# Designed miniproteins, single chains, continued (5): the designs that were tried, part 88

Each design is a single chain, and the fold is of that chain. pLDDT is the mean over its residues in the fold that is shown.

## One batch from the design tools (miniprotein)

Design m19036
Fold by ESMFold2-Fast:
Structure m19036 (fold): chain A 95 residues (1-95)
Amino acid sequence: SELVKELVEKAKKMSNEELLELVRKRVLENSNLPQSVIDKELAEFEKVLKSMKPKEQFQVRLRVLTELKVDEMIKKGEDEEKIRELIKAVAEAAK
């Protein structure tokens, strides 16, 4: 589907820095963790991400982008079956 292609293309073009900013924004919107804890966890995540092979880094970026899209769909009241089909299609495209 076009949506799966868009998510895959975004994940391929996205930098680690852009991924970290998306994760930071997500954590800030959905948690009351102190800034110092968020900064420490993101620094550790960045270190782990940079130690990964390119394919694994791509898979992490794709996963995060897919989770953000799924959350958007849930908030908009999209059909659970459509959300499930998107997740399956993205998982297949990630192979």
Scores: mean pLDDT 84

Design m19037
Fold by ESMFold2-Fast:
Structure m19037 (fold): chain A 73 residues (1-73)
Amino acid sequence: SEFEEEVERGILLIAAAVLRVIADNYEKKGETELASELRERADRIIEAVDQGKIDEARKLLNEAFKWLEEKEK
């Protein structure tokens, strides 16, 4: 369903925006390398969505959260 793809696209873009907010918070704490990497990961998700590569965008989002969890420990 095109509607289901549109909803998933919206969720992926919101998730990428959330990652950018998290990156801004890292920047404020002086964690500039973490902020930079997280912004690059968010940008790759947005690019995949813009290219219609929803499966790739989903994979990139999952990889970004896994990476973030590992860095928070």
Scores: mean pLDDT 86

Design m19038
Fold by ESMFold2-Fast:
Structure m19038 (fold): chain A 84 residues (1-84)
Amino acid sequence: NPKLSEALRKIIQALSLLKRDRNKVDEAIKLMEEALKLFKEAGAPQEIIDTVERAIKAVKEGNYDEAIKLLEQAAKLARDYINS
């Protein structure tokens, strides 16, 4: 599913931005919101959707370490789902 692969790429990009450059937090949030839309359109499992939503909330609250852990979890869940 092209939407799932695109959503995963956006999660990986957001994760990279949060780890390397905190001045790009707004760009990372946009990538996460775009990924969330793609996951919903693709009918991804609710666990993936919930994990991405929690990551977005964590970033908006300034909890960057929690957001990074949640995005790593979302990327793993999405990779495992795509490879199923």
Scores: mean pLDDT 87

Design m19039
Fold by ESMFold2-Fast:
Structure m19039 (fold): chain A 73 residues (1-73)
Amino acid sequence: MEELREKLREALRAFHDYVAAHPDMTADERGDAAVPVVKAVKELIDKTNLSPEEVGRIVRELVAELEAERAAA
């Protein structure tokens, strides 16, 4: 569980950093950049007994953690 959560956190952080570095990105380019996040979410669903709603809660928690890290910097 924690390993999959950490993998998702790293994918979310990389996506956030990429978006911040490329503010003029198109919707299609943003979608392409989000592919690792989508794959990490799918792997978490496939490898755990968690519902999509529970996975959504984990994603929200990780996003909140990343936003708190950014605010503290």
Scores: mean pLDDT 77

Design m19040
Fold by ESMFold2-Fast:
Structure m19040 (fold): chain A 70 residues (1-70)
Amino acid sequence: SLPSDKEVQTTLARAQVAIARRALPTLSEEELPEMIAYLRKVRERARKAGDEETAAEADALIAELEARLA
């Protein structure tokens, strides 16, 4: 177990959301389900760490990708 697990998890989740957001304009329809699954894991990590802002960012990106599949 990490001594600063919460800080590590929030930093990692924020970085992962930033990477996903940058990738959004380049994603094909075939890539959307995998990115949605990835973002759901990132959202769970952020929520467990208590980072509601990062979890909300992940939720917004998931909604954008789900809208592209509809």
Scores: mean pLDDT 82

Design m19041
Fold by ESMFold2-Fast:
Structure m19041 (fold): chain A 92 residues (1-92)
Amino acid sequence: STEEKLKKIEELYKRLKEAIRRGDREAAIRSLLELGKLVLKYADDEEVFEFGKEKLEEAIELLERAFPDDLEVQIAVGVALLMLGVANLIKK
């Protein structure tokens, strides 16, 4: 089931990149938050957590670069970072 979890993270990251490519800011924000939630949900699985953390960090950079000075994007990034912080506390 680790492979299924990794695939879900990859699919969310792909949807986020496709949303950015289309200029769909709302879909990109939604995908970022769903990715953060998934990283938090699977925090107990170290392999999934490390992969998800990497993809979440890449997603944040891409979103900030695509939509500079966007307050709602900045808020979504803050929420995603908070979810990552909580996931780090759950991880053994």
Scores: mean pLDDT 87

Design m19042
Fold by ESMFold2-Fast:
Structure m19042 (fold): chain A 63 residues (1-63)
Amino acid sequence: LTEENARLAVILALRQLGHDEVAKEVEKLYKEGKSLDEIIRFLEEKGVTRAAETGRLLKKQLE
């Protein structure tokens, strides 16, 4: 897994769950150079637990 693939998977999961505005914020954070860990924290703060869980699983594959 690459970080780019992890980014795309998180964004896709958000859109499939109907969180289009959160998906746009995640895209913005990635463009700003935020790490996958920072994105996971952001999702947890927003209460989007399923997307945060997906991010955590992908992070383990990158480590």
Scores: mean pLDDT 77

Design m19043
Fold by ESMFold2-Fast:
Structure m19043 (fold): chain A 101 residues (1-101)
Amino acid sequence: MGTGKVTDAKVKLREDGKLEVTATITGPSAVGKTVRLAVYDEDGNFLGWSDPVTVTSETDTLTGEAEAPLEYVGRWVTIFAVDAETGEVVADPALAKVEKA
């Protein structure tokens, strides 16, 4: 098995500008690490981090809040799983479409 991947990525933008992010980290590379989700738009602009979570299994779901303008509904974002201590990417990123919450 490879380094792992981000799956089941869901991104919902609330009317208050809060971006609700949920994604599952799959694979052994993140187990035992403190990981956060980093959200970037299609132009590579950073939108925010999820709260850091210690990954305890090869399939863990993380949630967090970032911020984005309301115009981001319908745009695509890239979600990276990142080691909170080192900043290294711990799994293959996922693309998710921003849905209205």
Scores: mean pLDDT 79

Design m19044
Fold by ESMFold2-Fast:
Structure m19044 (fold): chain A 87 residues (1-87)
Amino acid sequence: SPVIQDIQNIVDTVNMLIDSGEQFIQDPSTSQSQLQGFSDSLRGAADGLSDIIDYLQSSNAPQSLIQQVQDQYDRVRDVLQRIQQQV
């Protein structure tokens, strides 16, 4: 399904954002401005994942798929919280 492929592409993109966030957090040379800009991107990702969860729930999608997207949302929120502690 094109929709499932789009969701998989979004999950892959979000995983790359999470990995980049982890790298920025671990790098002491990362500026506060860079962390702030990156946190805005992660907020956008969280909003997008929330919309996907709502869509999947309304479409009676398999619980395993809903849980996969929810886990991604939780990971994005965790990285955001950790960045906010450094800014």
Scores: mean pLDDT 81

Design m19045
Fold by ESMFold2-Fast:
Structure m19045 (fold): chain A 94 residues (1-94)
Amino acid sequence: SKREEAEKILREGKEIILEWGTTSGSPESLLREGIQKILEAVRLAPEDEEINEEAIRILSELLELAKKVAPPEFVQFIEEALEEVEEIARRAKE
């Protein structure tokens, strides 16, 4: 099902982001890949509140970390991803 596929992609994105955050010298491309998978999961199952909530949690925590250590351009990329997920979650509740 699309939900099972979305849950798998969300897990993969989360694992990539965790690897980036815990491994020194991890490239920006790895973080972009992780965020892209989070977005793909949400876009695949936009009505799933649990997937949307977990994606918002992951991206919000990442944004707070990125504001301290990442270039402004990358902080903006995370902010845009979070805004997309929050908008999808908002529409799902309507």
Scores: mean pLDDT 82

Design m19046
Fold by ESMFold2-Fast:
Structure m19046 (fold): chain A 75 residues (1-75)
Amino acid sequence: SLAERARALPPEKHQTALALAVLAGREAAEKGINAEEEEALLEEAIDRAEAMDPAEQARAIAEGRAVEAELRAAR
């Protein structure tokens, strides 16, 4: 499962994977894509987290937090 793949990541990459998953979820919502396409975006998010260097991770985390703040404000 996607959750098992995410948990298999090194602990230092968990925050990056979460941030990328938030960004993927926002993209899915904006485009109105189906569950299969959303799952593919989440898989890509996990794969990107595995490959990212520390600077890329920091940027992804910042973007993910900004999206979470927007979603929280919309509630």
Scores: mean pLDDT 72

Design m19047
Fold by ESMFold2-Fast:
Structure m19047 (fold): chain A 91 residues (1-91)
Amino acid sequence: STRAQLVAQQRERVEQKIAEYEALAAQGDAEAAYNAEALRLQLARAEGMAVSAEEEAIIAQLEEEGADPAVLAAALRAVLAGDRAAVRALA
């Protein structure tokens, strides 16, 4: 259906943007690393990934505090990996 085609096209565009940010992150851009992981989490949530209230609270607190982008990227990677102990260690 047309809707399924649009959803697939949007997923491809997000995946391409993640790849672009990861290429910049590989060159030492910590903000690009954070942006890549933020888009990965957004895509995962759109596809049904559940994030715990504890993990959401830790991420929100780090963002409100203006934490280093490398720390934010590490927190989002830990959430995506299901590594709750790593997320808690960043609280």
Scores: mean pLDDT 84

Design m19048
Fold by ESMFold2-Fast:
Structure m19048 (fold): chain A 62 residues (1-62)
Amino acid sequence: ALEVGQVVEALRDTTMVDGEPIKIKKGDKLKVEKVLPDGSVLVQLLKTGKRGLVGSSDLRPI
């Protein structure tokens, strides 16, 4: 399970699905800011500081 403040890794190339599309590459590191009941996770991409929603299935804990 994902928790707020956790650092996670992208399992595949994907995009953040909240408004503007932000490209995420497999292996990118992100910080969990919120876990939503629909399975979406609000994350911050550490290399750019950009925020967005990603499916929890595309992420793994480190």
Scores: mean pLDDT 78

Design m19049
Fold by ESMFold2-Fast:
Structure m19049 (fold): chain A 66 residues (1-66)
Amino acid sequence: SNEKVYKEILEYAKKNFDPEEIEILETILEDALEKLKKNNRGLKKTGKIKPTKSGKEVFDFEAVDV
């Protein structure tokens, strides 16, 4: 679900970004999700794993038709 993907992105952001940057990112993500929903699209995990600067692995995400 878009809600689950949104939470995962925010958890990632909280580990790597400052609180002020997270607030900006939340606004951008909410706008993006609204646009995706309006165009009958959703967010989906690609199943791919990408290394982070801290050495932790995170899933990549893509926009898909719903």
Scores: mean pLDDT 62

Design m19050
Fold by ESMFold2-Fast:
Structure m19050 (fold): chain A 75 residues (1-75)
Amino acid sequence: SVEEVVQEIQKFLRELNELARQGASTDELREKAKEFVKKLQEKYPDYKITIEVELVTDPETGQRVVRVFVKIEKL
């Protein structure tokens, strides 16, 4: 279900944010996201899943945080 896809993505986003806090580069985060999407696509073949990853600096805290665009399409 789309709810299960959303939960998997939310869990993964928490992992990406932790890696960003530990100093992971944008390229490292994007590669991890590509691997995740590939595995998620195999698990949910009835959905097309797109995740775009950007690394931004929170102006209030100075911390690096992950901003994502997620698109989930039922095939």
Scores: mean pLDDT 82

Design m19051
Fold by ESMFold2-Fast:
Structure m19051 (fold): chain A 71 residues (1-71)
Amino acid sequence: LDQRNIDYLVSLGYSRRTAERMLKAEELRLQGLSYAEIGEKLGVSKETVRRYIEKLLEASVKLLAEAVNKV
């Protein structure tokens, strides 16, 4: 997994364990799994998977905005 993404999420206040689960959920989603299937694989509810994906999208938007403003 991308260690820089884990470190970034940890800097936002997430535990390393939560950051790793969030990134794993996104990897599985990109492979075409449903939120229910991802939740089963990670041992969390479908609602928790949805929250992980939503928080990752929020973090990605912040990171992208920061990158654009640096130029």
Scores: mean pLDDT 75

Design m19052
Fold by ESMFold2-Fast:
Structure m19052 (fold): chain A 68 residues (1-68)
Amino acid sequence: SSQVQQLLAQADQYLAQAGAVMEQGNADAAAASKVGTRLAVEVGADYTMEAIGLSSQSIAYRGQARRL
């Protein structure tokens, strides 16, 4: 149904955003590592938490689509 397709499209959008956040996080953590290991770990952790949040939203939308 069109409703299932819309929910899956939203799930795919959140998953794509999570991937982009992780890619940016890897780049920023690599730059931070030139300053120090602790800063690189903190930067990486912040981006990882954001990506986990986006992935959780993707899972929620896929779950909703399965219930229809």
Scores: mean pLDDT 88

Design m19053
Fold by ESMFold2-Fast:
Structure m19053 (fold): chain A 89 residues (1-89)
Amino acid sequence: FSSVLQQVQNLVQQAFENIKLAVQSTGQEALDHLDKAISLLDQAISLLDNAAKNTTDPSQQAQLQSLKQQVQQMKKGVLELKKAYEESL
């Protein structure tokens, strides 16, 4: 369980770094960084879904669902940012 949380945290941190690189970039370079962020967040969601399937503890299930909602909300924000960048090209 703790290793799954560490992997998710690492993926989220890498996604944040790509978002920062995107906002410091323009055009296709910005879009490439946002695509990497989306991919990393999708990996985090998949990892959380797999962990939830293997967890029977209600407290751990609640933690995984809460974290998944946070990652999904972050992904939504990145997708909206990507759309804005695509419209500016």
Scores: mean pLDDT 84

Design m19054
Fold by ESMFold2-Fast:
Structure m19054 (fold): chain A 65 residues (1-65)
Amino acid sequence: YEEAAIVLAKDVVNLLKNGNEIEKENIKNALIDKFGEEVAKEVFELVEKGEYEKAIELLVEKLSE
């Protein structure tokens, strides 16, 4: 279960970091739908700042709830 959350979190961060504009928009919308706008925005901002470890940690925490 924890391994699945970590893998998903890493995939999300990788898409936000390295995805094309459409992929980034789709993942942002998926995060908003699943966790709400504030959490999605925080994850996106952390990735933009290069704080990938914090973004992964936040996503794992939310996915584990």
Scores: mean pLDDT 79

Design m19055
Fold by ESMFold2-Fast:
Structure m19055 (fold): chain A 72 residues (1-72)
Amino acid sequence: DVKERAVRMLELGAESLERGEMSKEEVSESLREGGKELNHPELIETSERVEKSESTEEAVRILREAAERLRE
């Protein structure tokens, strides 16, 4: 299920950012690549928002909100 895989990528990205395991740039690049691989434009759009976010806290919020919207 492409949607479930996308949700998992967003949630893992948020967790990695919160734990300091990845930077915003690394998470953004990972989501961009995943979005292309899954043909999922929302992942690419979310990657751009994460890249442009002003803080780690904002990036985590963006990722978690995107994951929640996709679960609907």
Scores: mean pLDDT 83

Design m19056
Fold by ESMFold2-Fast:
Structure m19056 (fold): chain A 93 residues (1-93)
Amino acid sequence: SEERKAILEYLKTHYLGFTDEARELLADYLVNELGLTLEQVKEILEAPSSVVTPERKTLEKIFLTALFLDTDGSGIIGKEEVEGAINIVKKYS
């Protein structure tokens, strides 16, 4: 979808520490499971930390879990780390 393409391009520009496959998986999650538009993704990710929404909490948990699952310590977040983080957050949300 055009929305998925727009979100993917946003992630490519702002999440350089993620692999292409990790950004693709994250974009799919944001569009297909959370039903978010590019504007909503920007609002969630760029909002001040004082703005606490359920969606922002979920994304922060996914990002922190993905960083924790980066077992090679490369500082590069791959597809496996993002997929693992999404699965963990879904089970315990």
Scores: mean pLDDT 75

Design m19057
Fold by ESMFold2-Fast:
Structure m19057 (fold): chain A 70 residues (1-70)
Amino acid sequence: MSVSTSLDDPAVRAAEDTIVAAIERLSVDPADLEAKLAVQQAIATLAAAGVTDVSVSPEAEAVVEASVRA
């Protein structure tokens, strides 16, 4: 696998955890501004680390994608 979880970078790990938590929140409340902001910040952190692909459930992925396009 190319994600390299063994990197143990606290910022990358925290960003991944943040996206998962934010996706769950947005799945329940799409108007949660804090969750939308958290997703944007986490995606920026992952992109800076070279991780641009996050595989999640199709429904949650669609919600996250819509929220990022603010």
Scores: mean pLDDT 65

Design m19058
Fold by ESMFold2-Fast:
Structure m19058 (fold): chain A 78 residues (1-78)
Amino acid sequence: NVSKGNDLFNKGKDYFNQGNYDKAFDLSTQSGKLNENSDPRLASQSYGLAGEAAKKNGDDKTSKKLFDKGKTLLDKSI
């Protein structure tokens, strides 16, 4: 659901801005998964936020994987 994905993405951004990177990662990853087929552009943005949160937590491997996934989804956004 795009609306639910938008809500999760916005909550993820709020947690990221508060420095709660674990919650930001969790919520933005959920948003990405919900929107992969319905809104690849939002899914790309959500995985981008999850990648930034993973990087803030020192998980560079997960960060790179999420950024790469986001780029792939953006290419599907015609």
Scores: mean pLDDT 84

Design m19059
Fold by ESMFold2-Fast:
Structure m19059 (fold): chain A 63 residues (1-63)
Amino acid sequence: GKDVKEAVEELAKSSGLSLETARKAAEGMKKRGLSDEETAKALSSIASLPAHAAAQLALEAAR
């Protein structure tokens, strides 16, 4: 499976967000109790959405 770093880079590229913002989304998911595998899977799922939807969900995850 994808690691968290690869998923963060994929999310940033697909959403147009900065790598810092995509990394904050991963950090937010882990603070909510997700494992590294669950976080990578969630980020990749968000990255597969249209750019506007991916950006919105990533920003919410970063909270």
Scores: mean pLDDT 81

Design m19060
Fold by ESMFold2-Fast:
Structure m19060 (fold): chain A 84 residues (1-84)
Amino acid sequence: MMSDEEMRLAVLTAYEMLKQGKSAVSIAREILRYSYSPFEVLRLSDDEQIELAIDVLEEALKRETDPELIEKIKEILEYLKKNK
C-alpha cells in the first residue's frame, strides 16, 4: 500500500530536525502536525506528545516500503524513546 504523503513529509522534516539537534518534544510536535489537530496536541504534556509521536511513527513503519524512509523512521524512533 502507498504511504501517506503527509507522513513522508513529516518524517523527512523530523529527520532534518534530528540532525540539527532539535529537542525530542519539538520533533514530536512536527510528527503530530499531520496526524492530529493543534488543539489536541496543545492539551498534552511534553512526555505525552513524545509518546503519541512514537505511536504514529511505529504505525508508519509497519506500512512504509521505502528503505531510506524506514531507516529515517527508525532513527527518529530511537531518539524519541531515549528522551521520553
Scores: mean pLDDT 78

Design m19061
Fold by ESMFold2-Fast:
Structure m19061 (fold): chain A 65 residues (1-65)
Amino acid sequence: MIKQESLDAAVAVVSAATELSIDPKNKKALEEMKKAVKKLGDAGEISKESEKKAIEEIDKKLEEL
């Protein structure tokens, strides 16, 4: 069952992904994606291992900017 917190985080991920599809170097969108992924992990919608891996990939992209 999707909780409001999980739904809000999922919408934030989709929004950030849409911005990144327009501008892959959009630092603000990458930071918003990172926040949304952390909220999904906190809500229990993804495993802690998946959250960590996703954050590491986002951080790598942010460091390359």
Scores: mean pLDDT 76

Design m19062
Fold by ESMFold2-Fast:
Structure m19062 (fold): chain A 85 residues (1-85)
Amino acid sequence: SHEELLERTKQVLGELQVKLFQAFFFGTPEQTKQYQELVDIVYRAVEAIEEGKLEEAKRLLKEARDKALEIGDYSTAKKLDEIIK
């Protein structure tokens, strides 16, 4: 359902925002940039779901999954992949 998709995507966004803050205070500038990019993509996916743009949302979630794989965040990539049906 749209509500389940939205809730699961918002949960991932919240987790990524925590990781971004952790990277900013305790990580490298490169890690901060990578998590900022990932947060941006997932935030745009949330907006697309809220606007009923489900095909755009799925595209953004796939982009976010691929970015999570690129940076080695396999737990986030798995969660995003499970959201993409």
Scores: mean pLDDT 89

Design m19063
Fold by ESMFold2-Fast:
Structure m19063 (fold): chain A 86 residues (1-86)
Amino acid sequence: MSKLELEKEIAKGMVRIAAAVEKLRIETESEDPAIVEEARARIEELVREAERRIDEAKSEEEIRKILREAVEEIRRIADAAIERSA
């Protein structure tokens, strides 16, 4: 495995962990099942797109940018869902 390939696998793992953490936070803080389901679906779609972009990345710098953007977007979806369910 090349260093770039290893960085991609680590980044994809980090996106999945961030998604799992935020999905658990939504389930803990939100009492509306419809809002929880919608937010989870949006996060799962974002994870798929982030993984695709990471696989297509040509540099470590590009991988880091995609990872940062994906984690920030996942957090925003979670925060919005929690606010809407309050």
Scores: mean pLDDT 87

Design m19064
Fold by ESMFold2-Fast:
Structure m19064 (fold): chain A 89 residues (1-89)
Amino acid sequence: EYRELAEELKREAEEVREKVENSEEEEKKELMAEAAEKAALRFGMPEELAKELGDAVKSGDKERALELEKKFYELAKERGEKIAEAYEE
């Protein structure tokens, strides 16, 4: 289960990165915002905060984006750590 999920996440990240690198500047912001929001939701961030993260990324509000990214990063670390523990056993 987790192996397949990790493989899917790698593919999705690769596709998003490829699209971002080949897109117009405004389109890049939209793609980055969408990716950030989806990732936050996947790691259990509340929908309201995930949307705020996407909006902050899209608007270029670096301070707000950084604050929300810190919360997302903590959630991602916590979940990643628990998944790694389960995988090792």
Scores: mean pLDDT 68

Design m19065
Fold by ESMFold2-Fast:
Structure m19065 (fold): chain A 72 residues (1-72)
Amino acid sequence: VRKKIKLGDFPEGLDLVLLAQAIAASLGFTAAEAPIENQEIIFKGKKLELAPGLTPKDYGLKAGDEVELIIS
């Protein structure tokens, strides 16, 4: 599955992994249907690392930005 998503508001310091899970949930996927290891986020043509300690701010992501979610 590939889907472009416009980001809503998120708190500063939110883990990128938690944002990825929230995006999948907003598309109707459960954690079992879209576990983090099966998710990819692409922003401005670049694949983001979904690793502990990384935040959306580390990649320049802000509310209103468009990302592409890939679920394998």
Scores: mean pLDDT 75

Design m19066
Fold by ESMFold2-Fast:
Structure m19066 (fold): chain A 66 residues (1-66)
Amino acid sequence: GAAEAIEAGKKAGEAYAAGDGEAGGRYNRLMLQKASAAGDSAALTEAGKLAAEGVKKGKTRPIGSF
């Protein structure tokens, strides 16, 4: 439902902010699936905002992470 989409978006943002693009991408895809299944564009908008905030933070790659 809508709550699951929002939670997935939040987790996607957290993962992206942590530099985990793989987990972020998985949660982002889950967010889109949950929002689409619910047919709730408002939930998609809220979830997408949370994910986008994390993506912006995650664009800064950690130096020396590997």
Scores: mean pLDDT 71

Design m19067
Fold by ESMFold2-Fast:
Structure m19067 (fold): chain A 110 residues (1-110)
Amino acid sequence: MSEEEKKEMLEIMKKLEEEGVIKVEVKGNTLTLTVSDDPEVREIATKVGEELEKLSLAKVEVDGNTFTITLAPGVEKTLSGEELGAAIAYAIHTKDVEAAVEKVLEMVFG
């Protein structure tokens, strides 16, 4: 994945935070993502989280609108919490869960 693609995803994340659609907090290998009460935003974030757990890339814990995503051991060497947050923001912006998961896989393995 190119530096330009990463920058675009990070800019999307910043825009969604400024609009109050998401709130992103990163502590080490843990991403805390709080989403708005928009059902579509919550469905997209939930689907991305389910795919990440299915692929054994992260553990996801959900409490209301707050997703606590902990990167699996070794994944944190190639994917940061900020980059993961940007990929989820990309899914929300494009409404394309599969494309966002592909971006995560490219950052971890490609």
Scores: mean pLDDT 84

Design m19068
Fold by ESMFold2-Fast:
Structure m19068 (fold): chain A 89 residues (1-89)
Amino acid sequence: MQEKINKLALEAIEEGKEVAEEYRKEYEETKDPKFLEKAEKLEKLLKEVESKTPELVKEGKLEELLEEYEKLLKESKEAKKELEKAKKE
């Protein structure tokens, strides 16, 4: 379980950071506040997962921790697809 969570956490955090960075870059180019808003939302989610991690680990709630990282990865991938679509419109 711990190994699986560690691997997922690395993937989710890396994807989330990359996508947030891409949204900030689009905001710099377009000055469209929607891109900044999306970047901030994703950064907020990253911080929320980071803040929950020590408590969930301490309480042995590894399944809940796994779900938090799975949600982060899913939302990051969805945001990436939305960004690619928005850049073409």
Scores: mean pLDDT 81

Design m19069
Fold by ESMFold2-Fast:
Structure m19069 (fold): chain A 66 residues (1-66)
Amino acid sequence: LPSPEDAIREGARDMLRLMTPKQILETLRGLFRIPILRGYARRLARAIKEEDPSLTPELDKLLEEA
């Protein structure tokens, strides 16, 4: 895939800066519903957890349900 892991990490930072926690969680739920994006969604969720650990409980629940 052409997207490097650095792009995913920058995307996570942009989401945290520009979106509310609710918008981030809804975006990730939407990505997990699309089979071809499920791997991308998992990597993005992990990057968000690394940048903002306060979202860990909500993100872990999403990752376990996916």
Scores: mean pLDDT 78

Design m19070
Fold by ESMFold2-Fast:
Structure m19070 (fold): chain A 85 residues (1-85)
Amino acid sequence: MEEREKHLAELVEELYIEILKILKKENVEEAEKKKKELEEEIKSLAPGDGEAFLAALEAADEEKRLEFTTRIVEEKEGKEPEVLE
């Protein structure tokens, strides 16, 4: 089972690289093609977690990427402010 998790991590890393290429408009057509292939493989290996991750990345459309990434990062690290000390 560890091989699946390792393969998933590699796919996620590659997906992130392809997304960065699209943002920089370096090789958009090839990057978009690879992105689709990677997304399908991630969904196939881990539909639940993979789809949630992909949905978060897709929702981060250019400008919204910063806002959405901040929200996801804060949820992973912990919540935003709940109560003061």
Scores: mean pLDDT 62

